# Designed miniproteins, single chains: the designs that were tried, part 37

Each design is a single chain, and the fold is of that chain. pLDDT is the mean over its residues in the fold that is shown.

## One batch from the design tools (miniprotein)

Design m1271
Fold by ESMFold2-Fast:
Structure m1271 (fold): chain A 74 residues (1-74)
Amino acid sequence: LDAELAALAEEAAASDLSDPAFRTELAARSLELLGRAYGVSDEDIARAVAAVRAGNYEEALAIFREAVERVRAE
């Protein structure tokens, strides 16, 4: 996790954040890393990431929130 976060931060610092496609990819990778850190299932992570890449951020947040709450309840 820490190594992946450091690599993501380094890539962000070296890249043009004005590019919407790059910002979407950063959001997708951040969501994937956080999902793994919280113990979210690969299936839920994949669905949330797909929603981010489709530009459906509200759906991505809903999927992620529900998945995290489910993990915490178990």
Scores: mean pLDDT 73

Design m1272
Fold by ESMFold2-Fast:
Structure m1272 (fold): chain A 55 residues (1-55)
Amino acid sequence: HMTPEERFRKYRERLLEAVRAKDFEAGRQIMLEAAKELSPEQVNELLLEVDRELR
């Protein structure tokens, strides 16, 4: 059983990799999966990290 922190870390890792690769379709799919598995606070943190990476 995966901890909430481990789930967040894995989604963040995959999401930032997709964004840095300019694979925004993969990034969108990862975010949709993350929204099912993570808390609203964690999802918001991922959105902020994506926004920061795109700037």
Scores: mean pLDDT 82

Design m1273
Fold by ESMFold2-Fast:
Structure m1273 (fold): chain A 92 residues (1-92)
Amino acid sequence: MEALLRSEARATPEELREAERELEAAGAEVVERTPDVVVFRARYGDTEYTVTLDYREGVLRVEARGPSPLTEDAELEAVSNGRRIRSRVTVL
């Protein structure tokens, strides 16, 4: 079975721009780029992470998709409110 985890956090435009720079520096794939929304894709093992930077809504969204169970060692770090946000995938 495939598992999906979602996380969403409020972010300022400056925090979203910093997260965008960090994702590009980390070599994440740019899937979509508009003036209002940038979507990145990254992989860790068999788990795919989709990070959506929504400048219009002021929101950072993270989706983790992979085989069930997902590994606990998979983490995605992003910056929001000048703080590092970690999204962790848990295994049951």
Scores: mean pLDDT 64

Design m1274
Fold by ESMFold2-Fast:
Structure m1274 (fold): chain A 94 residues (1-94)
Amino acid sequence: MEAIERAIERVRAAFKELGLTDEQADRVVETLRPVLEKAESQEEIDRATDAAIAAMRDAVERYGDKLSPEELANLVAATAQAAVDRVLAEFKRR
């Protein structure tokens, strides 16, 4: 799934810019991959990815200096997944 792998690359690039570790990035990628695989179009993947990155950035800005690396990774994964789920729920198949 080339489109999904490209989305994952964008997520990893955002983690690098936010100063997160590869271990934290792996945790979030493992959480997001199966959710993104539910997308049926490139538009869904792009919008979901943009929402996930925005949610990750917001979580890191609010809690990055307040949480342990493990707690931060879990929060970022949860907020990113919620953002993807919300975007995909807005797309309805007919």
Scores: mean pLDDT 78

Design m1275
Fold by ESMFold2-Fast:
Structure m1275 (fold): chain A 61 residues (1-61)
Amino acid sequence: MKIEATIETSSSDAASVEAAEKEIKKLIEEAKNSPVPTTLTLTVKDVDTGASQTYVLEFPA
């Protein structure tokens, strides 16, 4: 199974960063609880700098 998500955050706004972290943790929890092998692809975009980082996490069933 594949889960793909794009999360936008503002690195200058602590509340925005905290909201992004909570959403990322929720997606990781969903992937961990999958009964089938799951690949989670997360793209985090910083709207202040235009930078983006992609994380690929694999969860075996």
Scores: mean pLDDT 81

Design m1276
Fold by ESMFold2-Fast:
Structure m1276 (fold): chain A 94 residues (1-94)
Amino acid sequence: MSGVENLVKKYKLSEEQKKLAEEIEKLMKEIDEAVKNGDVEKAKELTKRLEEKVKELIELVNKDKSLSEEDKQGIIIVAKTTLQEAKKKLEELE
């Protein structure tokens, strides 16, 4: 699967970045379940939490001097793509 789960395997993330990536992956699974169940209110709440966690991950990655600019860009693209996929699923539900 090409998503946030693969970030931990592909990149040398800090423990804080790994924890945040795991939280994002968990939120995506919960959003998928809420969307499947037609729970619009829960899907909206979870997507808002996902957006906050994605922003936190991007900030931590941008501050990390041990990551190359190429690795930072790769991580940020995956994080933003994950959020965009969640928002599209939510739009299809509304």
Scores: mean pLDDT 82

Design m1277
Fold by ESMFold2-Fast:
Structure m1277 (fold): chain A 74 residues (1-74)
Amino acid sequence: DQARAQQIAQELRQGGDVLKQEGYDKAAKLLYQASDAAEQGDLTRAGDLASQALKEAGYPGGADTARRYLERVA
């Protein structure tokens, strides 16, 4: 569903903006890339990139949880 993919992309982009404002530039870049992947309907790639972003920002165990969440919402 393209509408759902666009909603996920917007949410990931907003997350990237928050991380950038807080100084997590590398994690923000990964979330922007995840947003682009989600917008194109590639939710698997979006999940992988979002997982990497959470790991880069120092959220222990969040990487696996984020991936499963995106897979379930697809």
Scores: mean pLDDT 74

Design m1278
Fold by ESMFold2-Fast:
Structure m1278 (fold): chain A 114 residues (1-114)
Amino acid sequence: DEDNKLVLQMLKNIAQAAIENNKNEDARKAAEYVLKAVDLTLKGGPKEQVNKLLDKAIEYAKKAGPHMEEAVRTMKELINNVINGKKVDIATEIGLILRAMGHVEQHLLEEKKK
């Protein structure tokens, strides 16, 4: 499904940017686990293993801060929509992606104060 591949590639790019632009080690670890979950999903890996990686991402995101936690939780929703074959229109999926990006941006802005 071209739509699902587009969503996963966008999430991969967001996670990669978060790894490259974060000085916070917990935020970088959260993004690394999201990247692993996206890559496993692209390979058609087991749902249980994908969600274990996402749960690890949430653990690190919680340590990084509330905006990073909300970003990762939103990305988990998007990845599970793909895995479950949920019929969500592309505009709704893009809206969720933009929400996740907004939370990452807010986290990075707050980290600049440290």
Scores: mean pLDDT 83

Design m1279
Fold by ESMFold2-Fast:
Structure m1279 (fold): chain A 113 residues (1-113)
Amino acid sequence: MERTRLRVRAYAGPREAIVEVADSGDISIAPELGVEEVGEFELEVPASPEAARRAGREAGERVARLKAELGKPMGAHLELTGPPEAAREAAGAFLEVAARAGIDGVVVEAPPN
């Protein structure tokens, strides 16, 4: 089974914490994590448009679980790495899931040309 890398960095006031979401959906949160507004997420996108869409959807579902686990309002900033066309497919799938989960603010950054 191919492992999709999802790395989360969360900020709370003057503090920074890193949250790791495993492919199994397990969430590891630093004890000092008091994120209330913004999480930073990084997703390495597969080259295939179909695989990229699946990866984006699965990443969105994992972020939705993180929001549910935290029980707090949450925004998301997603940085995508990989081929630009595939990253666009992943971004679309991620945004659809994030909107359905009620994530308040979502920013997606595509790879530079």
Scores: mean pLDDT 61

Design m1280
Fold by ESMFold2-Fast:
Structure m1280 (fold): chain A 65 residues (1-65)
Amino acid sequence: SLGQTYHDAMGALGDDASLAELARVLGLPPDASAQQLADALRAVGTQLGVHPDTIERHARAVRAL
């Protein structure tokens, strides 16, 4: 589910996961860029109704990897 995907991505970020690990969780290719991962996270968070400020905070964390 999208909720499980978002939850797993947040857990991975909290565990200092690599870009490749986040790509696996989000269902993207293992060579996906930080920008592609951040965009995927925004899409999932928006579909789930997560607050925009929360989504952007998490997207910034992904881009910092």
Scores: mean pLDDT 81

Design m1281
Fold by ESMFold2-Fast:
Structure m1281 (fold): chain A 69 residues (1-69)
Amino acid sequence: SMEEKFKEVLEYARKVADSLPGDASSEEKTAAARKIVKYGEEKGLSLDQIGEILDEFSRLVAEKEERAR
């Protein structure tokens, strides 16, 4: 189902965020975001659904950066 595909891509985004260092460069963060977008597109997610996943990814990356300070 689309809901299962959404959760699969969301879980992938969480794993990608977890794998980034707390001091990740803008290039590293952009490359990670592009991988998430590509995976979401391959799974047939809408732009809105991919946007929601990227919002969660950005939140997790920001939280990790705050903890590294």
Scores: mean pLDDT 86

Design m1282
Fold by ESMFold2-Fast:
Structure m1282 (fold): chain A 85 residues (1-85)
Amino acid sequence: MTINITIKCKNKEAAEKLANFLKNVLDSLKEMGVIKSFNISIKNDTTIEITITCKNEESAKFLANKIKEFLKNESDVISYNVSIK
């Protein structure tokens, strides 16, 4: 079960700062065994793309909802999309 996230940020500095923050959070979740793996990349200087592999559908739904809540409150985020596959 995979979560796919696309985040559009205001500028390059905002994207780099947010990507570094999210990488640290996801590294911690992986070490704790909450997620299996993740990939994070920045496209076109302002777009963050994240793929997270979860153990099951319930874990993926829970984490996706938490990510949506976080991104909704981020002033540097213009738009985001979170999907589960």
Scores: mean pLDDT 87

Design m1283
Fold by ESMFold2-Fast:
Structure m1283 (fold): chain A 94 residues (1-94)
Amino acid sequence: SDEELTAFKSQQIVSIARRILANRELSEEERAALEAAIAAVEADPLDQEKRDALKALVRAVAERTGDELTLAELDAIDKAKSPLEAAQELEKLR
């Protein structure tokens, strides 16, 4: 369903953002912004605006750090038409 796809995309973007928080050197401002955006998406995983805000922050960090894997993962999530397709495309990148 569209809700299942939307929830799955939110979950995957949160997972990527948490990986960035754990493994990347971030400014205090970047860290605070990512933590707030993650909390917003987890509170309302069907909210497109909250998901887009988190996605934009993740993309900005990935572009700044040359993280081509994260950029490819975000593109795969955006293009996916089903949770299965998203999972398969993400697995190919990993």
Scores: mean pLDDT 83

Design m1284
Fold by ESMFold2-Fast:
Structure m1284 (fold): chain A 84 residues (1-84)
Amino acid sequence: MNLGLLEASLHALAMLKEKGAVEIKRDGNTLTITHKDDPVIQDALLSIAKELEEDGIATYTVDGNTITITFNVPESLIEQYIDE
């Protein structure tokens, strides 16, 4: 597992949330990420999700403005970046 990719991806998602570009809901190892119909943000989220899937770290699905990412890692690693 590429821990550097995982941490960089979680940090990028946390930054998008802090900027108000996305809403993120966490349920265990699953992040549900909703953007405001912004194609630039959608492309950024898809790039992150694709890299995680190619490295076997996560799987993802897309439903309109919502991207759901399910991670193959301990919940505590996700919580550390997404939850305060």
Scores: mean pLDDT 81

Design m1285
Fold by ESMFold2-Fast:
Structure m1285 (fold): chain A 64 residues (1-64)
Amino acid sequence: MKEIAVRVVRTLLGEEYAELLEELLKEVSVDEAIRKVAEKVAQDHGGDAEKIAETIRRIVEELA
């Protein structure tokens, strides 16, 4: 699950967000880490953090 989440984030958002996810996964669950990455993406690029998180979770679940 964790490795799949990192791969999905790297592919969709790039290495910087994948590295952030890896760091967060040391302290929090996959779901919380995805939410925090989505919040950072929304801060940097705009958009709805919750919708970004839902999209990432769906893709991760489809690949797991």
Scores: mean pLDDT 82

Design m1286
Fold by ESMFold2-Fast:
Structure m1286 (fold): chain A 113 residues (1-113)
Amino acid sequence: SKEKVEKFYKLAKEIFELLQKLGEAIRNKDYQKAMEILDELSKKLDEFYKIALEIVKDPETKARIEKLYEEAQRLLDEVKTAIENKDYDKAMEALERLSEIIKEMVNIVEKEV
């Protein structure tokens, strides 16, 4: 539906903005801000995953999205753990990998709209 496509693009935009803000908070070593952004990013990514599964019809493509989402969740946990340990270099490395996985998910879903 048009409403699902509009929600998908809105969520994708919000997620990319949150990824940028999280990177800035990590570079500034702002623990509180990084953790707040990470929590919001996790919630938006869950909403994105749910809408992606509604848009994607092909079972093999759905399985690919599910695997990428599992990898994104693992990387979110790595970013969180690194921030908690004040290992900002490791947090940035995990965030860069997370950003790549999210871009791949967005590109897959865009081909289906």
Scores: mean pLDDT 88

Design m1287
Fold by ESMFold2-Fast:
Structure m1287 (fold): chain A 76 residues (1-76)
Amino acid sequence: DAALAWLEAALAWLRANAARYGHESARLEGDRLVLTYPRGTPFERALAPVTELPGLRLESAETVGDRVVLTLRAAA
């Protein structure tokens, strides 16, 4: 599955670049990529991976326990 292979590559990149993007954790949940950010991270800052990485689409953005949580999928 090309979409899953791309999500696995994106996960590896995000984990290797946590200092750049500022996320606390990155994980795969099925065919979704989930990013959790530290408390106080602005929503606009949390969107950096969506704007920089081709092929990622934002599925949802929510606040869980005062943390921004993004759920991403492959764009196609």
Scores: mean pLDDT 79

Design m1288
Fold by ESMFold2-Fast:
Structure m1288 (fold): chain A 83 residues (1-83)
Amino acid sequence: MGDAEKGKELYKELGGEDMFGENGEGRAGAPNFSVPGSLPKTLSREDIFDMLRNGYGILPALEGKLSDQEIEDLVAYLETLSK
Protein backbone atom coordinates (compact mmCIF):
# COMPACT_ATOMS: atom_id res chain seq x y z
CA MET A 1 0.00 0.00 0.00
CA GLY A 2 1.25 3.49 -0.86
CA ASP A 3 1.99 6.37 1.53
CA ALA A 4 -0.20 9.33 0.51
CA GLU A 5 1.92 11.88 2.44
CA LYS A 6 5.09 10.84 0.60
CA GLY A 7 3.06 10.78 -2.62
CA LYS A 8 2.05 14.42 -2.01
CA GLU A 9 5.74 15.39 -1.73
CA LEU A 10 6.56 13.49 -4.96
CA TYR A 11 3.58 15.15 -6.70
CA LYS A 12 5.00 18.61 -5.92
CA GLU A 13 8.57 17.64 -6.89
CA LEU A 14 7.37 16.31 -10.28
CA GLY A 15 5.59 19.61 -11.03
CA GLY A 16 2.29 17.90 -10.39
CA GLU A 17 0.38 21.17 -10.13
CA ASP A 18 1.56 22.05 -13.67
CA MET A 19 0.84 18.55 -15.08
CA PHE A 20 -2.30 17.51 -13.13
CA GLY A 21 -3.69 20.89 -12.00
CA GLU A 22 -3.56 22.49 -8.53
CA ASN A 23 -6.08 19.98 -7.09
CA GLY A 24 -5.54 17.15 -9.59
CA GLU A 25 -8.19 18.55 -11.96
CA GLY A 26 -6.29 17.31 -15.01
CA ARG A 27 -4.66 19.01 -17.98
CA ALA A 28 -4.49 18.11 -21.69
CA GLY A 29 -3.49 14.42 -21.76
CA ALA A 30 -3.73 13.97 -17.96
CA PRO A 31 -6.66 12.32 -16.11
CA ASN A 32 -8.80 14.32 -13.67
CA PHE A 33 -8.03 13.18 -10.11
CA SER A 34 -10.06 15.89 -8.32
CA VAL A 35 -13.61 14.59 -8.99
CA PRO A 36 -14.85 12.77 -5.84
CA GLY A 37 -15.18 9.02 -6.34
CA SER A 38 -14.55 9.17 -10.10
CA LEU A 39 -11.04 7.75 -10.60
CA PRO A 40 -11.16 4.82 -8.14
CA LYS A 41 -14.42 3.73 -9.86
CA THR A 42 -13.46 4.36 -13.52
CA LEU A 43 -9.78 3.30 -13.40
CA SER A 44 -8.35 0.32 -11.54
CA ARG A 45 -5.49 0.96 -9.14
CA GLU A 46 -3.29 -0.99 -11.59
CA ASP A 47 -4.32 1.35 -14.45
CA ILE A 48 -3.32 4.44 -12.45
CA PHE A 49 -0.01 2.81 -11.46
CA ASP A 50 0.72 1.89 -15.11
CA MET A 51 -0.15 5.42 -16.30
CA LEU A 52 2.42 6.87 -13.91
CA ARG A 53 5.08 4.20 -14.50
CA ASN A 54 4.84 4.09 -18.33
CA GLY A 55 3.62 7.66 -19.01
CA TYR A 56 0.20 8.86 -20.18
CA GLY A 57 -0.43 11.66 -22.68
CA ILE A 58 1.73 14.57 -21.52
CA LEU A 59 2.85 12.72 -18.36
CA PRO A 60 6.46 11.45 -18.46
CA ALA A 61 7.28 7.80 -17.75
CA LEU A 62 8.45 7.50 -14.14
CA GLU A 63 9.94 3.99 -14.56
CA GLY A 64 13.64 4.22 -13.70
CA LYS A 65 13.18 7.72 -12.20
CA LEU A 66 11.07 6.59 -9.24
CA SER A 67 10.94 3.18 -7.55
CA ASP A 68 7.77 1.10 -7.78
CA GLN A 69 7.15 1.95 -4.10
CA GLU A 70 7.40 5.70 -4.83
CA ILE A 71 4.94 5.30 -7.73
CA GLU A 72 2.61 3.43 -5.30
CA ASP A 73 2.93 6.39 -2.89
CA LEU A 74 1.97 8.78 -5.71
CA VAL A 75 -1.05 6.58 -6.62
CA ALA A 76 -2.19 6.69 -2.97
CA TYR A 77 -1.97 10.50 -2.95
CA LEU A 78 -3.88 10.84 -6.26
CA GLU A 79 -6.65 8.60 -4.88
CA THR A 80 -7.08 11.04 -1.94
CA LEU A 81 -7.70 13.91 -4.42
CA SER A 82 -10.77 12.07 -5.81
CA LYS A 83 -12.44 11.98 -2.36
Scores: mean pLDDT 61

Design m1289
Fold by ESMFold2-Fast:
Structure m1289 (fold): chain A 91 residues (1-91)
Amino acid sequence: SEEEKVVREVAEKIHKLLNEGKSIDEIYQEALKLIDEKVPEHLKPIFKKALDIVFNEMKKNPEKFKSLSVEELAEILIDTYKLLKDMLFPK
């Protein structure tokens, strides 16, 4: 889906900047820019909330996140997004 494509681009940016030794705050700001550029307006709040949850975990254990692949980061992000979406629209 288009959502999975955006999540992958965000994961690739996070992975690159983490391995370049950028601060978590700088990485967060760059991820927000991608969301603002590529995500439709009506989905931005859910994407930003998913990003906030993932970045809170990253702040607690940055070394763990540096060891993750792009695919593993994308899975964490998309799973968090889907969980939030399901909580807002329960089946």
Scores: mean pLDDT 82

Design m1290
Fold by ESMFold2-Fast:
Structure m1290 (fold): chain A 58 residues (1-58)
Amino acid sequence: SKEEEFRKALEEGVLTGDHFRWAAAHPEVTRELLQEVIEKKAAEGDEMAKEIVAKRLG
């Protein structure tokens, strides 16, 4: 799905114009996907992601 494509692009940091257009059209879903990616990076040991999760998601 487009959501899965966008999630993968966020995880890999490889965004295209199509991804940005999709994100603008789906702001709520984009917010949820960003939270999921941040949580995943925190679980993998990313220090910045851990701080964001601790402050916003608990």
Scores: mean pLDDT 74

Design m1291
Fold by ESMFold2-Fast:
Structure m1291 (fold): chain A 81 residues (1-81)
Amino acid sequence: SRADDISRQVRQRALDLGLSPSTANQISRHVRDTADRVGATPSNADVISQSVRDQALRLGLSRSTADQISQYVRSVVTQFG
């Protein structure tokens, strides 16, 4: 599904940013669950990216890292237009 494709790409991006596999898995799962709930469409890109940014901050990631992941999520979701 689109949600699975998005979550896989976001997981890889989190790993590339130096996050642990555990943290990458948590972010990836949240992206998939949010995308499944609201719909993995370009119109929902901001909603999904903001939700992921909030989760990243709750997980104790820096503002800079949370912003990078959030922007990547928005970009990937937008590609599925």
Scores: mean pLDDT 86

Design m1292
Fold by ESMFold2-Fast:
Structure m1292 (fold): chain A 73 residues (1-73)
Amino acid sequence: MTPEQQQQLSDQSEQYGQRLSERARELGDEQLAQQAEQHGQQASQAYRNGDIESGNRHNQELDRLGDQVDRLE
């Protein structure tokens, strides 16, 4: 994976976590909001450091949190 690809995945993961966090907060679930922010930041950091396996793991958690947020709407 190139440094440019790592940066792209890092940025995308952080943005995804932030978007899920904002939606969860609007729906009144502060715990989901905090978990989304945390996993987004951890995925972003992992990809930036070249830890693709860890980054993918945190993105999988974001997908699960996304499903939970969708059920709140």
Scores: mean pLDDT 85

Design m1293
Fold by ESMFold2-Fast:
Structure m1293 (fold): chain A 63 residues (1-63)
Amino acid sequence: ELDSLSLEELEKIYEEHREELLSTLDPSLAKLLEEWLKSKDPAVRKEALRILLQRYALAQRTE
């Protein structure tokens, strides 16, 4: 599902929900994913955003 979203769309969602997304993660995992978001490789950044958004969706059930 999240694989069908562009990197730009995932980044927009992250910007809108950054504090909520980070608060649903263990501090160690949040730190690791923030490091991946600094990656020069767009595939790595997209993967980090997918993990963040999947965790948020599971925690919130915002449907």
Scores: mean pLDDT 72

Design m1294
Fold by ESMFold2-Fast:
Formats: C-alpha cells, structure tokens, sequence
Structure m1294 (fold): chain A 71 residues (1-71)
C-alpha cells in the first residue's frame, strides 16, 4: 500500500505507452492526474509497469512527481 510507488508504477507504464502511442499516453496521464486530484486513484489503478528504459523512467519520474505534488 505504498501509494507513491503505485503512482510511479502507473506513470512508468504511461511513459512507455507514450513512446509507442503519444496520444494514448497523454490521455492516460491526464486521466491519472485528474483521478489523483479528485482522490479517485483506485479508479485509475488499471496499469502496471514491469519494465522501463532510461528515457521512459525519467519521464515517468517527472509525471509521478507532478502527480504527488498535486495531491
């Protein structure tokens, strides 16, 4: 139940999706950010992130930090 770790895992997955499909990645990032602000993260926890490249990891960390700062 490490919320920060769950957010980082989701952000990591979204980052990798963005490398393949930027439009889909942007949509997922917006949805996650909105869910975090509304306190509805459980509705957004449908992604997992087993792997990441260095570039994807950097982008995912930035997204996760932005979401956590918004909470």
Amino acid sequence: SDLAQNIRNMANHIGRVSEVNPAAGARHAEELRRAALEGKLENAFSVSSPLSSAASEQASRALADAILESM
Scores: mean pLDDT 60

Design m1295
Fold by ESMFold2-Fast:
Structure m1295 (fold): chain A 93 residues (1-93)
Amino acid sequence: SEEARRHLEEARRKAEEAAAAETPEAALRHLREALEHLARARALAPEEALPYLEEAERKLEEGVRAALAGDLEAAREHAREAAEYVERALEAI
């Protein structure tokens, strides 16, 4: 649980960095880092957190697609939504 918490805290931080990114390339880098930490947390997380982690993953993937299309505004919005779901997952564990 402690290791899952650390990965979720990093996933939230990276999602917040993506939400504040000034370029699609910067948003993409932070979104990818958030996805990596989220994947590690998901492997360690209790069942109570899983619905929030699934929504966070969906939002981060939507953010990646937006960033790849050069849509910085959409990438930031999806990153912000993902950070909210990661926060709920942190509250569940």
Scores: mean pLDDT 91

Design m1296
Fold by ESMFold2-Fast:
Structure m1296 (fold): chain A 134 residues (1-134)
Amino acid sequence: SGVELFRRQAELLLKEWEKKYTPEQVERIKEVLDFALELAEKYNLTPIQAYLLFVAVDILLQIGIERNLSLETLKEAVEKLVEVISNYDQLTDEEFLEKVREILESIPGLSEQEVKAAVYQIEVFIRYINAEPL
């Protein structure tokens, strides 16, 4: 299931980041990942949607921890991302990436370069899962 896929990826990410971040930062990461998992269950995400959510949350957490974004800000962004991702099959890739860009641009403190880099990483992942050349 998508939920099981998300859980496994989140556990692997958390173990890796325990080596690089403080215990306080790791606890914040865990809270955001647990929240994203609850939303993946609530929206009954497919495996592809769950993997898209994982990629987006991983990128968001990398930026969010380094920039010391609040838990409230991170959770709001995750909630908006899961809503868009739950409709992935109803959107073109271009429409999906545009909605993701708008969500990331709405986060106070993210630079234009960070938003562009995040959107590009998500686009590369979409091309990979669709077996499209980069």
Scores: mean pLDDT 85

Design m1297
Fold by ESMFold2-Fast:
Structure m1297 (fold): chain A 86 residues (1-86)
Amino acid sequence: VDEIRELLEKILELPPEKRRAVFQKMAEVASQLSPEGKRLARVLKAAAESTDPELQRELMDAAVQIASKLTPEEREKLAETLREAL
């Protein structure tokens, strides 16, 4: 969970264009996982489409909370995707 949180924090430091691309890629991967992964995908897609920095940060916090409910295998797949996209 902590590794995913740290990687998501790094996304917030990226330029807007790159940040949106990373969120979209993560949403695609998450949508192929469990029902909790599909919930995460919806939140990540909303974050990618948001133009409000405060709302985007709130959506990221929600994404971290949902990610904590994923299996270790699902979290590792998402962390790998984040490492490749960053």
Scores: mean pLDDT 75

Design m1298
Fold by ESMFold2-Fast:
Structure m1298 (fold): chain A 82 residues (1-82)
Amino acid sequence: SSKDEELRKQLLELLEERKRLIEEQLAANRDSPEDERARLERVAALTMRLIDETEEALKTNKYSEVVEFHLRLVRERAEEIA
């Protein structure tokens, strides 16, 4: 449906924005203590992987119930940050 297409586009925009925020957080913490930087880098790497996988699923229209569940969580968390 047109609503599903609009939601898909909105989710892709939210995912790109989240990637930008992660990159900004890493940049802001470049001078942070080594242990804190290492932790942030690990969390960022895992989150970026999940976002990339989710974007691929959205673009190919191939995703499982698990991916759909995670898409809903990402949207809800993005709305809380906004």
Scores: mean pLDDT 74

Design m1299
Fold by ESMFold2-Fast:
Structure m1299 (fold): chain A 98 residues (1-98)
Amino acid sequence: NPELEAALNYVVEWLETKYGLKLDDEAIEHLRKLLESRLFSLEELQAMFRAREALDQRVKERNPERYQESLELSSKMSVRDLAGSLFATAVNAGERQS
């Protein structure tokens, strides 16, 4: 499915570029299954990622202690679980902006 592969590649690039993750095959397959369960266009993914990045910046500026706590929690997660969590929170942020 070329649309699914394009969406998956876009999600992987976003996670690696913005959060410095190094995704393994397990993390990539986990994200593929999430995308298979719900259809997202590239435009929807772009909007969700912008909303998530805006939320992260807002938390970082207004509540640096909470931002630091979130980084510490993230450091204890597997790459697969962290990638899934970041994607799920981006979906949630995008839905609140739509």
Scores: mean pLDDT 81

Design m1300
Fold by ESMFold2-Fast:
Structure m1300 (fold): chain A 82 residues (1-82)
Amino acid sequence: SYIKKLDKLFEEGKYKEALKLLVEIEEDKSISIETKNKIGEYVLQKLKEVSDKEKVLEIIDEILKEKHSPILENIKFALEKE
């Protein structure tokens, strides 16, 4: 399960690996848009629990320099609004 793998990465503080996995999920044509959006929302809720918001935003920016990800762009926007 992608959710279990993401949960383990967040538990271990491996935020960059978790966000890269989210991009891999978004690029996977076999996964429905609805499922991708649900996983993106789950990732957003997990990121809101991280105390170092600046570090999270820096990791997102590093990934977005190399990858086009509407889900990560939406997550970044939501985190910046809070």
Scores: mean pLDDT 84

Design m1301
Fold by ESMFold2-Fast:
Structure m1301 (fold): chain A 65 residues (1-65)
Amino acid sequence: MEYTLEELAEMLGLHTPAAREKLAELFALVDRDGDGRISEAELLAALGTEPDPTLRLEDAFRSLA
């Protein structure tokens, strides 16, 4: 099965622009065809090398302290 960026963002609960930008960057690395879709296997492999996008929210919160 193949997923679009928006479908993955919704599935993972990524609602912030920062989290979606990180996911888009990862998606671009995996989407070799540039058709806006990637397979589950390719996504899982890529996610294993990327930090959790929600870590950017942690960094933003720390900046406010």
Scores: mean pLDDT 62

Design m1302
Fold by ESMFold2-Fast:
Structure m1302 (fold): chain A 98 residues (1-98)
Amino acid sequence: MYEEILKKAAEEIAKKYNIKSPEEVIEKVKKKEEEWLKRMKPYMEEAYEKKDWSVLPEEERKELEELLELQRKGYEATQAGDEEKVIEYAKKIFEKLL
């Protein structure tokens, strides 16, 4: 179910942005996440030790807060069985990471 929902979101994003396949959308998103994690790793480690996200640069902190909020809403929609909302939040996450 979850993998099928992610594929549906990736298919809609591929169609919207003229990307060749949903697999290519997923690959681009993963590359952006990996690059972001590498760049933010020192700040994330400090934030985790201090339990204070204000250690992150303001722009990166706002972007992280927005992504975490979308992930939280997607999780809540998954628990509620609201497939359409799960697809909507997954699409918003993919669009931010393209």
Scores: mean pLDDT 76

Design m1303
Fold by ESMFold2-Fast:
Structure m1303 (fold): chain A 75 residues (1-75)
Amino acid sequence: SIEELEKELNEAYKKALQLIKDPNASREDVEKAIDELIKKARELMNAKGASQEEIDEFIKGLREYLEKLYEENKK
């Protein structure tokens, strides 16, 4: 259901942010969390009837944002 997808997205988002801010988290753990978040976001947007172009643009922006946060927290 959409409600279950929203819950899964929120859980994936919290996990990704926690790992990005954790100085002891591995690059692999962070990348896996970002990939899972993107997967959940894509699933939710598909369920809500978003176009492929809308999904791809949103996912690109989300990935760039999260990768930038990761690099800034690893300085």
Scores: mean pLDDT 84

Design m1304
Fold by ESMFold2-Fast:
Formats: sequence, C-alpha cells, structure tokens
Structure m1304 (fold): chain A 56 residues (1-56)
Amino acid sequence: GPTEEDIERAVAGALTLVEQGLSAETAVGLARLSFSDLSEEEQEEVEEAVREALGV
C-alpha cells in the first residue's frame, strides 16, 4: 500500500509535471494510475493528497 513516503513522492511528481506544463487534472490522473494496483481506499488517499497539493 502507499506509505506516507509514497504519497509525498506522488505529490512531488505531480507538482513537477504541472510545472513542466501538464494540467493538474492530468497530473492527478497519472498519480492515480501509478497506484492502480492498490486498494480503492489507498488509491483515493493518493488522489486526495495530490489534488489538495495542486489546489485541485
């Protein structure tokens, strides 16, 4: 499952992608897809953290 460290890395990666010209929505989607093998609850936790960090 996603550790706190994994969530932090997902957020950092998403922020970098947005800085490089990707939309926040695309960055959120990519972060979620990177954790698609996790439980729905764990995927939701990653998505929520990324959305919050990007301001949705």
Scores: mean pLDDT 77

